# Designed miniproteins, single chains, continued (5): the designs that were tried, part 63

Each design is a single chain, and the fold is of that chain. pLDDT is the mean over its residues in the fold that is shown.

## One batch from the design tools (miniprotein)

Design m18184
Fold by ESMFold2-Fast:
Order: structure tokens, then sequence, then C-alpha cells
Structure m18184 (fold): chain A 85 residues (1-85)
């Protein structure tokens, strides 16, 4: 398993966790926290898609970079939700 694949799996895990917290916040009526987190969650998904595409094209360096950026945006979404709880 390549380093790029490990970073993509890690980023995917964080994006999944952020999505779960976003859904929970909506169900609990924490609309402001969810609204503030949404741009970070959307950017995390967009960057994760770019990481997967770069990996499929054999660009491991670019895939690793996009995966790390996706993880950072997912973490920002998580922090935004937790700070507004």
Amino acid sequence: MSEAMKEIIEAGSYVTHASSLYSTSLLEGKTKAAEAALPHLEEAHRLLDKAVKAYKEGNDEEATRYAREAREHALKAIETIKKEE
C-alpha cells in the first residue's frame, strides 16, 4: 500500500467523521454550528475527490497533497461544530 493510499484512507476517515457530526448537529437542532461547518465539509469532499483522481492518474505526490488538505478541512469542520456546541 502506497503512502498516497494511506493518506487518502486517513483523509476519508476524517471526512466521514465530520459528515457524521454535521448530521448529528442538524438532528439536534444545532443549525448554526452545521451551517458554519458546511463550507469546510464541502471543501474536504472536493479535495478528497481530487486526491482519488490524482492517485488513479499515478500522481502520488499530488494525491498525497490533496488528501492532506482534505483532512485539514475535515478537521476544521469538526472543530467548528465542537466549538459551537
Scores: mean pLDDT 86

Design m18185
Fold by ESMFold2-Fast:
Structure m18185 (fold): chain A 79 residues (1-79)
Amino acid sequence: DLAARIAQANAQIDAIFADTRRILAQITNPVARDFVLDQARQQAYDTIRNLINGPSAANQQARAALIQQVDARIAALRA
């Protein structure tokens, strides 16, 4: 069920970003912050690929939408 996998991906991504926000609250160094954000982005991308791994147009669209959401969240935390 694609809807269930999307819901699971969103829950795991939310957990990743909750942990990322907690870590960033303790870091002021820009290089260290960028490293943490890059790790969060990679972890979120891996989660999306692992949960939504089919070649169908629906799976491709779902992956693209989730990646776009992750990129927006990273940009917001980087600002």
Scores: mean pLDDT 89

Design m18186
Fold by ESMFold2-Fast:
Formats: structure tokens, sequence, C-alpha cells
Structure m18186 (fold): chain A 71 residues (1-71)
């Protein structure tokens, strides 16, 4: 319920995020997510920093999905 709703909202925000917003979101997931979500989010942050927005968004969505499983 709440975790699934948070995941859906986060994925929508990721799709509309600017490079800087995407980097900040990925860093937040990396700090507060479970270990798998953190690993994916760190990769998303690196791609966002490099300007590869499409790969950053894809990895951030994967991190959001992994984080939703964390309870």
Amino acid sequence: MSAETNKENLIRDIDKATQEQLYAMAKAIARHGNPEASKLAQQAAEYAKQGNIEEAKRLAKEAADANARAE
C-alpha cells in the first residue's frame, strides 16, 4: 500500500526530473534505501553526473523498485 504508492510517485518524478534533480533523488535513495536500491541509486547518480539522463532514469527506477521491497 504505502510502499507501492511511494514507488509509483517516485517513478513518475524520476521520469520528469532534470539532471540535477535526478542526481539529488539518486543520492537520497542511496543514503536511505536498502543495499540493492543503494547500489543501483549510486550508479544512477554517476550516470546523471555524466549527463546520461536516460540511463540514470532507468537505474533510478530500478532502485525505486528495489527500495519498495525493503518494507
Scores: mean pLDDT 76

Design m18187
Fold by ESMFold2-Fast:
Structure m18187 (fold): chain A 116 residues (1-116)
Amino acid sequence: LVDKAAELVSEAIKALEEGRYREAVRLAREALKLAIEAIETSKDIKERAEAAIVAAEAIGIVAEAARKAGLEEIAERLEELLEQFKEAIDNQDFEKAKEIAKEALRLAEEALERLE
């Protein structure tokens, strides 16, 4: 899960750099889904931490792609969620981090719909 999510993040970064904002959001959304699953299913603190790093990267990519595409409201909300996510991870509150990541995933879906 984590390895595949990290691979998707790398592909999303490349799409973002190439100005393919819809593809960047799509790839980052899939990475975020896998990272959330890894946080939910792993009993290993190290694997949850690695999944959390991937989730944060994916949320950041969606926020940047949304901002560059002119989706200011979505970008601002994702940036707020990313800061809350980092705070939850710093406190080792993986349950709260998972809920924040799920809300970020919902916003990634909205961004993808608006980019058509």
Scores: mean pLDDT 86

Design m18188
Fold by ESMFold2-Fast:
Structure m18188 (fold): chain A 84 residues (1-84)
Amino acid sequence: MKDKLLQWVEEKKYDEVVEELKKLGKTDDAEIVERAAKLGLDEAAQFAVMKTMGSTIDEITEKFGTSTVVAAALEVTAIRLELE
């Protein structure tokens, strides 16, 4: 399941990711991914999926680099506060 979601996030199939997260009971995370994708914040959406599926900060940093991870984490936090 994690590998499937990570593949979909790399392919920017955010609608499929959102639906699968909802099926897993991760509704709040699904809403964050949906909002980030609609705002064009691809790295924030990918960060949220990876974090939700149990990826470590090291794994995420390996994919994006440190500055992008910091920005994505702040964007995800802002979206979370905006949603509720």
Scores: mean pLDDT 79

Design m18189
Fold by ESMFold2-Fast:
Structure m18189 (fold): chain A 100 residues (1-100)
Amino acid sequence: SSMDKFEEMINRMKELIEKAIEYKKQGKYDEYQQKLKEFERELSKIEQMILSSDDENLVNKVIDMILAVAKELEDTGDPDAVKVGRILKGLAKQIKEKVA
């Protein structure tokens, strides 16, 4: 289903940012930047797919999933994870305002 596709994309996005943070902790800054670039591409893809959807129930569930990931990242207390969590909350807010 389209919902399963969004869940897979959001999970991939979460894995990319978690991996980026681990590379940064290891001092592997080139790998860190590469994972951030991959994360930004996945984020852009998700945003385009959500904004192209006319299914309000699907959009609302995807927003809830994005907010859940944002909360998990902020709850880690890691400064880089917190920053990404705030970006995800901002994205969720923008999408909600466009479909309301």
Scores: mean pLDDT 79

Design m18190
Fold by ESMFold2-Fast:
Structure m18190 (fold): chain A 85 residues (1-85)
Amino acid sequence: DLEAQLSEEERRRLALQRLIAGLYFHRNEELSPNQVEMGRRLLELAGDVTDEDIEKAIEEVEKLLGIKFSEEEKEEIRARIRELL
């Protein structure tokens, strides 16, 4: 598995990116209990995250999806991450 060859830091960054992408795909709905649990697990894998880490992860997700987040969407993502803590 290619993921098994990644550094610990790279795995943490990917976990945060996966969380942000998931929150974006569910941006117009309330998360189910299973989605909340998955989000918490991804956040645990990401470790201690700063606002700077979140901003960088948003930028990477924008590049991967070929989109730009609005300031409202970015703030909603940050708020939802804080609720998972």
Scores: mean pLDDT 78

Design m18191
Fold by ESMFold2-Fast:
Structure m18191 (fold): chain A 95 residues (1-95)
Amino acid sequence: SEDEAKETIKSLAKSMGKSLSLGDPELGPKVEKEIIDAADKGVKEGIKKLREAAAELGARSNAAYDAGDIVRSMSYGVGLLSAAVGVTVAERLLK
């Protein structure tokens, strides 16, 4: 259902925010807030924001790796994976 999808997106956003904060304490809360705010506007907006977050975190992971910051790179990579899984789960809950 849409309510289950919305709750899943919000729960994932909170988990992602905490995990991302281990490598990037400023980005974690920002990503969490942006995904929750999008989900509150609608499930499709939440899914769109998760996809956008996945792309951004992938780019940040590559940039951090190139800069030699392996901890930040890994933190962004975990965030990317979480966002991608979240999109898949939320889309299945909408069926």
Scores: mean pLDDT 85

Design m18192
Fold by ESMFold2-Fast:
Structure m18192 (fold): chain A 99 residues (1-99)
Amino acid sequence: SMSNIDKIIAEMRAIRDQETDPAVRAELGALIDTLEEASALSKSLSPADQAAIEKQAQNALRLAREGHASSDPSRALILYGSADAMLRMFLWELKKQQE
C-alpha cells in the first residue's frame, strides 16, 4: 500500500494539474520535488524521524490546500513557496543531524 507521504504527493500533483498559472504550477512543482526528496530520505530513517517528516508533509499539504482554495494567485505563490522553504529547512537540519 502507498505510504502517507506518497498519498500527500499524489494529492499535490492533482492540485498542480488544476493550476493554470505557469508560475503557480512551478512553485507547487518545487514543493512536490522537495516532498519526493523527503519520501526517499524517510525510507532510511528511524520511525521517530519518519513520523517527523510525515508531520511536516501534512503541514505542507495544509498550506497547499489553503493556497489552492484561494482565488488569489499571489496568495497561492506565497503559501506554496513558504511550505517548500519550511520543508527544505527541516530536511537540511535533519540531514545534518544524521551525518
Scores: mean pLDDT 86

Design m18193
Fold by ESMFold2-Fast:
Structure m18193 (fold): chain A 81 residues (1-81)
Amino acid sequence: MSVTGVIYSIGQTVVTHSEAGDVDVGRQAASTMATQSSQDIGQDDAPIIQSQAQNISQQGVDSVQQARDMTEQYRSQYRSE
């Protein structure tokens, strides 16, 4: 599974829960997904996945629009793979 695809999936989870008003659930899900994906992909990509999951989760709490914008950037990149 690609790093970009993983980050996009995490972003979609955060955005979906933030838009539904379940920001805490979205943050927890993103953290779990980042941890599980880091174990599956390996240590070289783990810092990127964890860093981006944290950034998107923080933006999802502060501004769902910013979390959505970050997620769409990864979606565009993932589609170009």
Scores: mean pLDDT 72

Design m18194
Fold by ESMFold2-Fast:
Structure m18194 (fold): chain A 83 residues (1-83)
Amino acid sequence: MSEEVKEVLQLIFDGDLEGAIEKLVELLKKSKDPRVPLKEVVDFLASIGAFDHAERLLDEIGKRLPELKPVIDELKEELKASR
């Protein structure tokens, strides 16, 4: 897991969901494949049962980066299947 993904997760655990979203948006904008870091964050949150945080994160990323909507919809379906 990259240091940037770890920083996003740390912000979520500190209760700074808005800061986590902003950090993740910047990471996704500079990523060659934004699916990879987005999936790493979502999969980790699902692994600890934080489904509501993962779903809210995906909703907010979809609003800020609408070009990622197909990836977000795919990850939301995976998240629902894991619940």
Scores: mean pLDDT 81

Design m18195
Fold by ESMFold2-Fast:
Structure m18195 (fold): chain A 93 residues (1-93)
Amino acid sequence: MSEEERRELAEKVRRITDAAAELARSQGHEEVARKLRRAGELTAKLIEKGLLEAAYEALKLMDEGIQAFNAGDWETAKRLFEEAARYAEKALA
């Protein structure tokens, strides 16, 4: 994957996670929104750095979190987004 392709993918991840976080916030789930936004930003940074395996793992955790949120399990969603962010932070270090 080229540097340009990675930048475009990172931008798409930021846009999608920002939109999803704003939706969660509008529904009164501000903590879920904050954790999702942080996970999205850190995952985008992994993509920009070419750490694609780590980015994929973070995206999987975020996908599980979105599924939990859609099922009404906001506690699990918060935990999964926080786990995704922690995973991404470790991979960026």
Scores: mean pLDDT 87

Design m18196
Fold by ESMFold2-Fast:
Structure m18196 (fold): chain A 100 residues (1-100)
Amino acid sequence: MTAKEVLDEIIKRLDEIIELAKDNPRLQKTAVELKEVAERLRELADKIPEDELNYLRSYPLFLDEVIRLLKMGKYDLALKQLESLLTDLREILARVEERL
């Protein structure tokens, strides 16, 4: 998968999470913030180093687990995982932007 394809798969799953979280404002807000970071990374897709890109290729699977937890009604666990992913993705974005 290209960097743009990986980020498109991440954004697609985040859109599903936002819809699943519509009745949970904190979870929805965290998903929206994560989507904003992913969209910014997509704009910088050609600048993402291969080591960061290899890690990002695992993100669709991490988000699939969040979707699974949401469908099971495990909102607290889903929120904890999503907040961890947001922190991590923000750090990836910062490292990518430092290389510009």
Scores: mean pLDDT 89

Design m18197
Fold by ESMFold2-Fast:
Structure m18197 (fold): chain A 68 residues (1-68)
Amino acid sequence: SRMRREETRRRIEDAVGELINEVGIENVTVRDIAEKAGISVGTFYRYFKNKYEAIVAPLVRAVNRVTA
């Protein structure tokens, strides 16, 4: 379901944002993101190639909303 995919993606993005605020970008790991989002590391990799893609995805969408 598209709704389930959107929910999981949002959980990952929310977890990334919270972890960046708590420990900073350099100290965030895929494992910490997966634990905070309540998913497996394998499930994380179904949505994002690495932690940097998960960090950048919300920023890319924000830029596209301004320029498009």
Scores: mean pLDDT 76

Design m18198
Fold by ESMFold2-Fast:
Parts: C-alpha cells; sequence; structure tokens
Structure m18198 (fold): chain A 89 residues (1-89)
C-alpha cells in the first residue's frame, strides 16, 4: 500500500538523519521526515499508529542526542524533538 511505502521511507530517512554528521544534511532529512508524517496523516493512518511512530522517532532522537558530538546537529535534533512532542499534545 502507499502507507507501507511511506512508512519504509520514514524509517530510512530517520536512520539517515540520526547517523549523519553533516548539519545541513540532518536538517534536510528531518524536514523530509516531517513531510512523510504529514503524508501519512493525509492518507488516514490511524491516530494511535501515528502517535506510536512519533514516540518511536522521539526515542530514537534521544538515543542519538546521548552520543552526538556536533553541537549544530544536537540543536537540529533537539528542535525536531520539541516539534514532535507538540504533535503529541
Amino acid sequence: SKISEILKKLGEKTVLALTSSDPEEVRKLIKEVFELLEELKKLGIDEETLKKLIQDIIEAIDRALASEPNEEVRKILQEAKDKLLKLLE
């Protein structure tokens, strides 16, 4: 299904964003992650599944932040986490 394709891309883009050392690349990949989450919402993914995906991304960001040496990458990831937390409100 189209939802399954977007879920795969979401996972791939999230991993790339959290493993990149280039702040500009991380910023672009995080933007793509948010765009994919919006596409899932528009396609009618159920609310509980969407919230679980957002929670899983937040947890992955927290793990990445614990080991991230680059201050600019940490800032981008923290801002992304803050935006994701607002989506859960």
Scores: mean pLDDT 89

Design m18199
Fold by ESMFold2-Fast:
Structure m18199 (fold): chain A 58 residues (1-58)
Amino acid sequence: MDDEIAEILQKAIEGDKEAQRKLAEYLGVSVATISKLRKNVDELTLLVLEKIEEERKK
């Protein structure tokens, strides 16, 4: 799961629409939010890492 999400994050940053949709679904946000946050890679990365940490503790 963690490796899959890391690859999805990388593809979403690269501009892959499918990866952006999957990442949005994983984070519980809209695809438009991912598209905006893609321009702030550090913020998007922190959001993904926070979600991964929450899931790992369940």
Scores: mean pLDDT 75

Design m18200
Fold by ESMFold2-Fast:
Structure m18200 (fold): chain A 70 residues (1-70)
Amino acid sequence: LKEKIEKGNERGSKVMKEVQERAKAESPEDAGAVATRLFNDRTSQLQAELKKEEEDEKRLAELLAKLLKE
C-alpha cells in the first residue's frame, strides 16, 4: 500500500519537474507559461491514468470500511 502511494506521488513530482526543466531550457523568461502548456498536454494523457487511480482508491476505501466493521 505505502509503496504504491509513494510511487504514484514520486512519478507525479518527477514528471512535473522534468516538464519544468525542459520549459526553463526553452524559455527561461516564460518558463511558467511554457511549463503550464506542456503540463496541460501531459494532463490530457494522465486523465486515463486518473480513472485507474479512482478505481484503486475506491477498492482501498472498501477494504478500510470492512476492517472498521471487523
Scores: mean pLDDT 68

Design m18201
Fold by ESMFold2-Fast:
Structure m18201 (fold): chain A 71 residues (1-71)
Amino acid sequence: SAADIAAEIGRVARQAVEAIQNNAPISEIQELLAKLRELAARAPPEMQGNAQAAIDAIEESIARKEEEAAA
């Protein structure tokens, strides 16, 4: 159901935020990002904006971590 997809998006997005805050390996964050992208593809149109915002935020966090790791 749409509610189940919305709940799962929220759960995975929260896990990604917690992983970022806990300085988890980039690979772990990328796995959560991949799962979010799969859920976003299955989400109804009204959820697409929220799913995309979560994806964008995680991608930005990965880019920052990669920059920090390169320094």
Scores: mean pLDDT 81

Design m18202
Fold by ESMFold2-Fast:
Structure m18202 (fold): chain A 114 residues (1-114)
Amino acid sequence: MADQLLAEADRLLSQGVRSREVADLYFNAGLLYIEAKRYEKAVEALQRAIDIYEQLGVRDERLATAYIGLALAYARLGDLKKAEEYLRRALEIAPDSPYIRANVEAVKRVAFLE
């Protein structure tokens, strides 16, 4: 499933389609890679999603959630400095969201607090 979403997103991107829908395909592939514990692939997919979201000017909870996923993947790969940086970016995008704050705290417990 995740590999199919990544392939479809790559196909559309290669045709010049840089839409929110393509970013959502990369985002969903990244989440499925996290569930599968394929953290290097999760980083690849989520970085592409974030690039497209930011290029389109998307700065809602979706972008913040993508940064949280990227932080979790980096924490699992042992890159705690990048994990902390991306959690800070998520809070910068949605500082007033209880949902984003709760998810940042959850990743911090996994990565830094226990």
Scores: mean pLDDT 85

Design m18203
Fold by ESMFold2-Fast:
Structure m18203 (fold): chain A 97 residues (1-97)
Amino acid sequence: KEKYKKEIEEANKELEDRVAEAQKGDPLTAAERTAQAYREASQKYDEVYAKALEDGDIETAKEANRKSQEFGDLARQAETEAENLRKKQVEEERKRS
């Protein structure tokens, strides 16, 4: 249905804007905000998937599910990056102590 196109376009624009905003911070903050942005995008596509299934729109449901999984993977990667940056910060602080 046409309503999914608008929701998808809004989700994609929000993701793009949030990732751009995240990059203005330090590396750790950027990674954390990027992870949050991808998790929110994944959740939005899960909602589209559920609605498309309810409407019998199998093609839209399949695409939304694929995108939800893709953004979920990107969120996990960004979370791992943030964790690695936190560990590096702790090790650097130990060297200064």
Scores: mean pLDDT 81

Design m18204
Fold by ESMFold2-Fast:
Structure m18204 (fold): chain A 63 residues (1-63)
Amino acid sequence: SLETVKELLSQVLDKKIAVPKEDVPAVFNLLAQGNEALEKFAAEHPVKDLDELIALAKKYFGA
């Protein structure tokens, strides 16, 4: 649902990563929406798995 998706996106942005591997592409696409730097990075560097998603989240939203 959209509420679940918003919760996952919020958790990623708040540095609380709890995303199943099968949901990684969907979460990443939603995370990239509305973030210019991450959207451009996503176009140039496809995310392969959860570890890569966590690294990207830390780079653009983390410390």
Scores: mean pLDDT 54

Design m18205
Fold by ESMFold2-Fast:
Structure m18205 (fold): chain A 75 residues (1-75)
Amino acid sequence: SLEERLEIGETLVKAIENNDTDALKEALRRFAELYPEYKEEIDELIAQLDSATPQQQKGLQVQALLLFENILREE
């Protein structure tokens, strides 16, 4: 639903603002459930976040936001 997409988007942005990797991964998992065709790309991003250094995490947060925005634009 639109409400679920907005809630996930808000959770994603808040997680990035707070540097909350666990909340970011949870938002990405919920996003993969709504868009199963992108599950592989999302799962790869979650795996990268699990092994990332603090410096790499900032780049991955931007990548997560761009992936979310691109999927919403294509839908």
Scores: mean pLDDT 79

Design m18206
Fold by ESMFold2-Fast:
Structure m18206 (fold): chain A 81 residues (1-81)
Amino acid sequence: MSAEERALLAYARSLLDTAVREAEEAAKQGKLTPEQLEALRAAMEAHVARVLPRLSPEAAAELRGHLDRALARLDEIRAQV
């Protein structure tokens, strides 16, 4: 894996992790709407779709797995609010 590819993967993962963390905090404060959660889901999926073609198959599989976990976490947050 190249340094550029490692940086792209790390940045994409960081964005997904931050988005989930901010959604969890907003939900705890009663400030997260289902519409905002759906918009966040769409934004995360769109971001990953733009990054995937720039990654090796191994890095792409790793990012897809991370996205799946992040989306599952958003679904758990939705169920709580």
Scores: mean pLDDT 83

Design m18207
Fold by ESMFold2-Fast:
Structure m18207 (fold): chain A 58 residues (1-58)
Amino acid sequence: SRQDQINQIMSDRNDQRDVYRDQYQQYLRDGDQTGVQQTIDQMNQIDDDTARRISQIR
């Protein structure tokens, strides 16, 4: 169903964001502000891609 496809996409989003949350924490511990900003940008890209994937469901 459409709802099952949306649920899968949201699950995929959460899994992808979890990886970047861990990287974010590591960059904060390392004092790497560039890595922190790159991680934020990647999480924003994941959200944009998630919205695009949902919009493609017929």
Scores: mean pLDDT 84

Design m18208
Fold by ESMFold2-Fast:
Structure m18208 (fold): chain A 58 residues (1-58)
Amino acid sequence: SDRQRRIRRVRGQAVRAISQGDQQSVQQYIDQLQQMANDPSVDDDVRSQVRHRIQQFQ
């Protein structure tokens, strides 16, 4: 789905920002993922995956 594709893209951008040491961009991407994780229109399985990924970045 378009939402799953967006989540994968944002996750990829977060990983890149981490490797570059850009803590501000990392926080922005984590915030975006957190919003997606709390969106009831997103599948529960996808939200669970996003929450797990957020924990890995913290």
Scores: mean pLDDT 69

Design m18209
Fold by ESMFold2-Fast:
Structure m18209 (fold): chain A 97 residues (1-97)
Amino acid sequence: ELERELTGGTIIVGLAVSLVAAKNEGDEELAKILDETLSRVTEALNAGDLDRAIEVLREGIKKIEEAVKQGKINPESGKDAIRILKLALEKLEEVKA
């Protein structure tokens, strides 16, 4: 229970920090993807749906990678956000196992 709650809180904080950084840098496309991902991950975690939270994080990573390739997101900001989302994904997969 405690490990699951702490993991969820850590993921939410990590995504929120990334969102604030994107907004401060004026990366509107990255901020939009992170805001959507944060909202959907938070909803899934509140529902206790780890599979949904994992799915949402994977979708977020894919959207950021695609937008970076299209030149819509700053590559450095995109890489930092992807790193945080991948760490969150690994943590949820560990808790689920």
Scores: mean pLDDT 82

Design m18210
Fold by ESMFold2-Fast:
Formats: structure tokens, sequence, C-alpha cells
Structure m18210 (fold): chain A 107 residues (1-107)
């Protein structure tokens, strides 16, 4: 269903961005690689936005804004902050859909 696809997309966004934060903290991901992954992430969010009910479209727009901040970030601190914003908004969208946030946490 469109709801199941939306939930899946939001969960994948959180998992991907959490993995990116860990890789950046370990020095295993460059700014150019972040930009490439962020562009792919934007396509996933745009797809999720098309599946989303009108009430959730503003929060998905906030995710897109946070991804643009990732792409335009010039420091490690700026990119991590933008990634944390993506995770926060994606979690808020899942909560609005009635999905427990704990189900998307990495152990």
Amino acid sequence: SPRDLLVGALRNIIRMVRAMIEAIEKGELTFEEVKELAEHLKDVVRYARRLAPPELQPILDRILEAIDKMINAKTKEEVIKAMEDVIRYAREALEALGVPVEEVQLP
C-alpha cells in the first residue's frame, strides 16, 4: 500500500543517515561522497512526499531542506547537525503515521 511504501522509505532514510553519521565520525566518508548520497536521499524523500497525505507533506519538505543543508555544509559539525535534523523529521513523520520510533532505532 502507499502507506507501507511511505513507512519503508522513512525507515530507510533513518538507517542510511545514521550509517552516514557513523562513517563521518570515523573519517570513512568524504564531503563529496556525502553530496552524492544526499542527492540519492533527496530522490527517496521526493518519492515519499508523493505517497504522503497532505498533512505530512510539510514535514517531508523540512527533510528536503535538511538534506540541502547536508549538501551545502562546509564543516563536519554542520553536516552532522543537518543529518540529525533529517533523522528527527523522519522520526516525527513515522510517529504521525502511528509507527513506534523504537522500531527504527539501531541497537
Scores: mean pLDDT 86

Design m18211
Fold by ESMFold2-Fast:
Parts: structure tokens; sequence; C-alpha cells
Structure m18211 (fold): chain A 73 residues (1-73)
């Protein structure tokens, strides 16, 4: 475990550099896992955010942002 934390930490670090970079950085991370990892990654990311104490709306917005980045592929 900790995969979700690593992904979120990377996203946060990228966000500090620039909001545009955040999407690109996060999108490349799960690329190694292919389709099988995408489904698990989505659920894991949501659970990680919940454990961090994020609200449902915040989690939903984050997931939508992630989907938008992936959809642009």
Amino acid sequence: SGTQEAALAAAEAARRAGEETSAAGLEKMPQDNDHAGAAAGGWGAAEGLRRAGADEESIEQALKAMRMGAARE
C-alpha cells in the first residue's frame, strides 16, 4: 500500500510547479499499469482522499479532473 499516497504526492508536487503540469504528471503515473491498473487506481485514489479527510465533493472534483486528463488522450 502507499501507491495512492505516492500518486497524490506526485500530483501535489506537480501542482506546486503548475496546474497544467499536475494533470500531465498524474496522467503519466498510472500509464505503466495499463487498463487493469486504471480501475484499481481510480478506486484507490478515492479511498486515499477519503482517508486524508477530503469531502465527497472534493473527491468528486478530483476524480473528474483525472478523467478529463485521461479523456484527452
Scores: mean pLDDT 51

Design m18212
Fold by ESMFold2-Fast:
Structure m18212 (fold): chain A 87 residues (1-87)
Amino acid sequence: MLDLEQLLEAIERAAKELGLPEEVVEEMRELAEKAAKSDVEGAAEYLARMNALMVLNDPRATEEQKALARIMLEEPLAVAGEALAAA
């Protein structure tokens, strides 16, 4: 099970490194809380959504990466599976 406190700390570090907008950071914190309270499958979905929000707001991300992130927000489990297979 995810440690919510550690996950929130990780989000804050990523937000500072990537210069994420405050509204995106708040959305990621909400997703982290849902992930921590979910089973493994639900947690994976919320983690995938958090990653998608990070990519969409990363100025270094390509348009292709942002397009994939938008798809991930709509169908996070399917895209998360593909991303894990690519890793």
Scores: mean pLDDT 70

Design m18213
Fold by ESMFold2-Fast:
Structure m18213 (fold): chain A 98 residues (1-98)
Amino acid sequence: MKVEVLMARGLSPEMVELLEEGNNDLEELQKNSKSGFLVVKDVANNKYYVIDPKGNVIELSEDLAERIEKLANLKEAPEPEEVRELFERIEEEIRRNK
């Protein structure tokens, strides 16, 4: 399925190249997500997912989705601490949804 990439942390050079080539297929991003985290939006269903370094795809809660949208729509780059805190919450949600 086609997704919009909203946020990323700790990506490999190979994943960065894939994104630069305009690759936005969830399954292809999942296969290549061997380091870091990708936060993506399924535009068709208006749902948010995280792809973890193990290639797991986890649906994010509405609370996290709202926070992600707020940071992604900032006119300026978000503060590094806000991005870190967001990813800490994402990692906690991954543990809950397994």
Scores: mean pLDDT 71

Design m18214
Fold by ESMFold2-Fast:
Structure m18214 (fold): chain A 126 residues (1-126)
Amino acid sequence: MSLLELKELAEKFYNLYLETGDIRALLVSAYLYLLTLILAKSRKSSELSDEEIKELEKKLDQILDELKQLEPDLTDPEERKLFAAIVEAYELYKQKKYEEALLVLNEVQSIFLKLESKVLERLKKL
């Protein structure tokens, strides 16, 4: 999957959150934006410019601030685990520990895929 495809998928889930208020869509978008950033840096990819990377970092900061405000509404233990992993991986990303950040996201990939599937089922009903 290209970094542009990951970025577009992240944007799609963020827009779904804006339309529905579904915190699960916001979690999925946060995971995808962070994965895009980690892969861009770890691969030294030219698919994203430094300006685009900075814009994605700014967007992820905003998303994580929103998720922190919504954290009391995360009653599912898997959703809470995914949120905690995203926060941990982003701290590692900010420390330029890109491979370690990727490992953290990989540990919760099964939870992410489950949640993405549930959100996509909701999208089909809209």
Scores: mean pLDDT 84

Design m18215
Fold by ESMFold2-Fast:
Structure m18215 (fold): chain A 90 residues (1-90)
Amino acid sequence: EEEERRRRIQLAADGNLGAVEEAYKKTKEMVEKARKLGPEYIDKAIETAEGGVKLAERAIQAVAEDPTARSRLEQLKKEMEKIREELKKL
């Protein structure tokens, strides 16, 4: 997995915002599914939000010297954490 590891490092460096924004979009889609299709999707929405939070933590580390990117990533992380906590209360 050396190529996958290198690709992951490059994605974290070059596409941090894009990757985390996609995770946030997926999280919102799963929340919408839970609301429309039923509570069976709640666990999947929580899992998606947790994955997005972890991805954002890694991305923040990768862009530590870019304050604008870091601020946006921290905002996306907080939004996904809020979604996760709200879903866990259901």
Scores: mean pLDDT 76

Design m18216
Fold by ESMFold2-Fast:
Structure m18216 (fold): chain A 73 residues (1-73)
Amino acid sequence: MLENIRKKIEELGLENASLFDVVKALYEEAMEKYGLSDSASGEEKLRALKEYLFGDTSLSNAEFMRLVSEALS
């Protein structure tokens, strides 16, 4: 699971970026893949990001954010 986040960060060239910049770039890529607009809710964007990175939208928001934070540490 952490390996998937790290791999995506590396693919986007963000291994030295801030947590905010990484999350923003991952959201942008997930939104493009799933056809979401900028007007989509934070919940819809987060759902798309969970699907994009893990193929699993059932992850809690807290659990997902913990995994992203661990990948950047």
Scores: mean pLDDT 71

Design m18217
Fold by ESMFold2-Fast:
Parts: C-alpha cells; sequence; structure tokens
Structure m18217 (fold): chain A 74 residues (1-74)
C-alpha cells in the first residue's frame, strides 16, 4: 500500500490544483470574495508543504475545499 512520501506529494498536488481551479472559477464568475478565500487557503496549504507537514496540508486543503464549495452552493 503506497502511503509513503510520494503518495502524500501526489495528494498535496491534487489539493493545490483544486484550490487553484476554485480561485480561477470564482474570478471568472465575478465572485472576488470567494476567489480571495480560495487563494488564502492555497497560501496556507503551501506554507504547510514548505514546513514538510504534508498530512496537515492535505487535511487543511480538503477542509477549505469542502467549506468553500458549500459557499458556492456546490
Amino acid sequence: MEKEEFDKEVDVGVTILALAVGAIASEREGNKELAEKYRKALDEVQKLVDEGKFDEAIKRGNEAIAELRKEEGL
């Protein structure tokens, strides 16, 4: 079972991409407030990655995605 550093890096990458896509989509819809929230969450995830806290980065990113998607009505 791949639960090694490589799998965590992939999960982090997917989470980062999801937050970045959310920011872009929100900007295209004219929702600047929501786009800013996605960018702030992305910055928090990037900071955790820089600190080597991959599990915390994945958890924080997924929590942010779930919360912000509720705000979008998705």
Scores: mean pLDDT 78

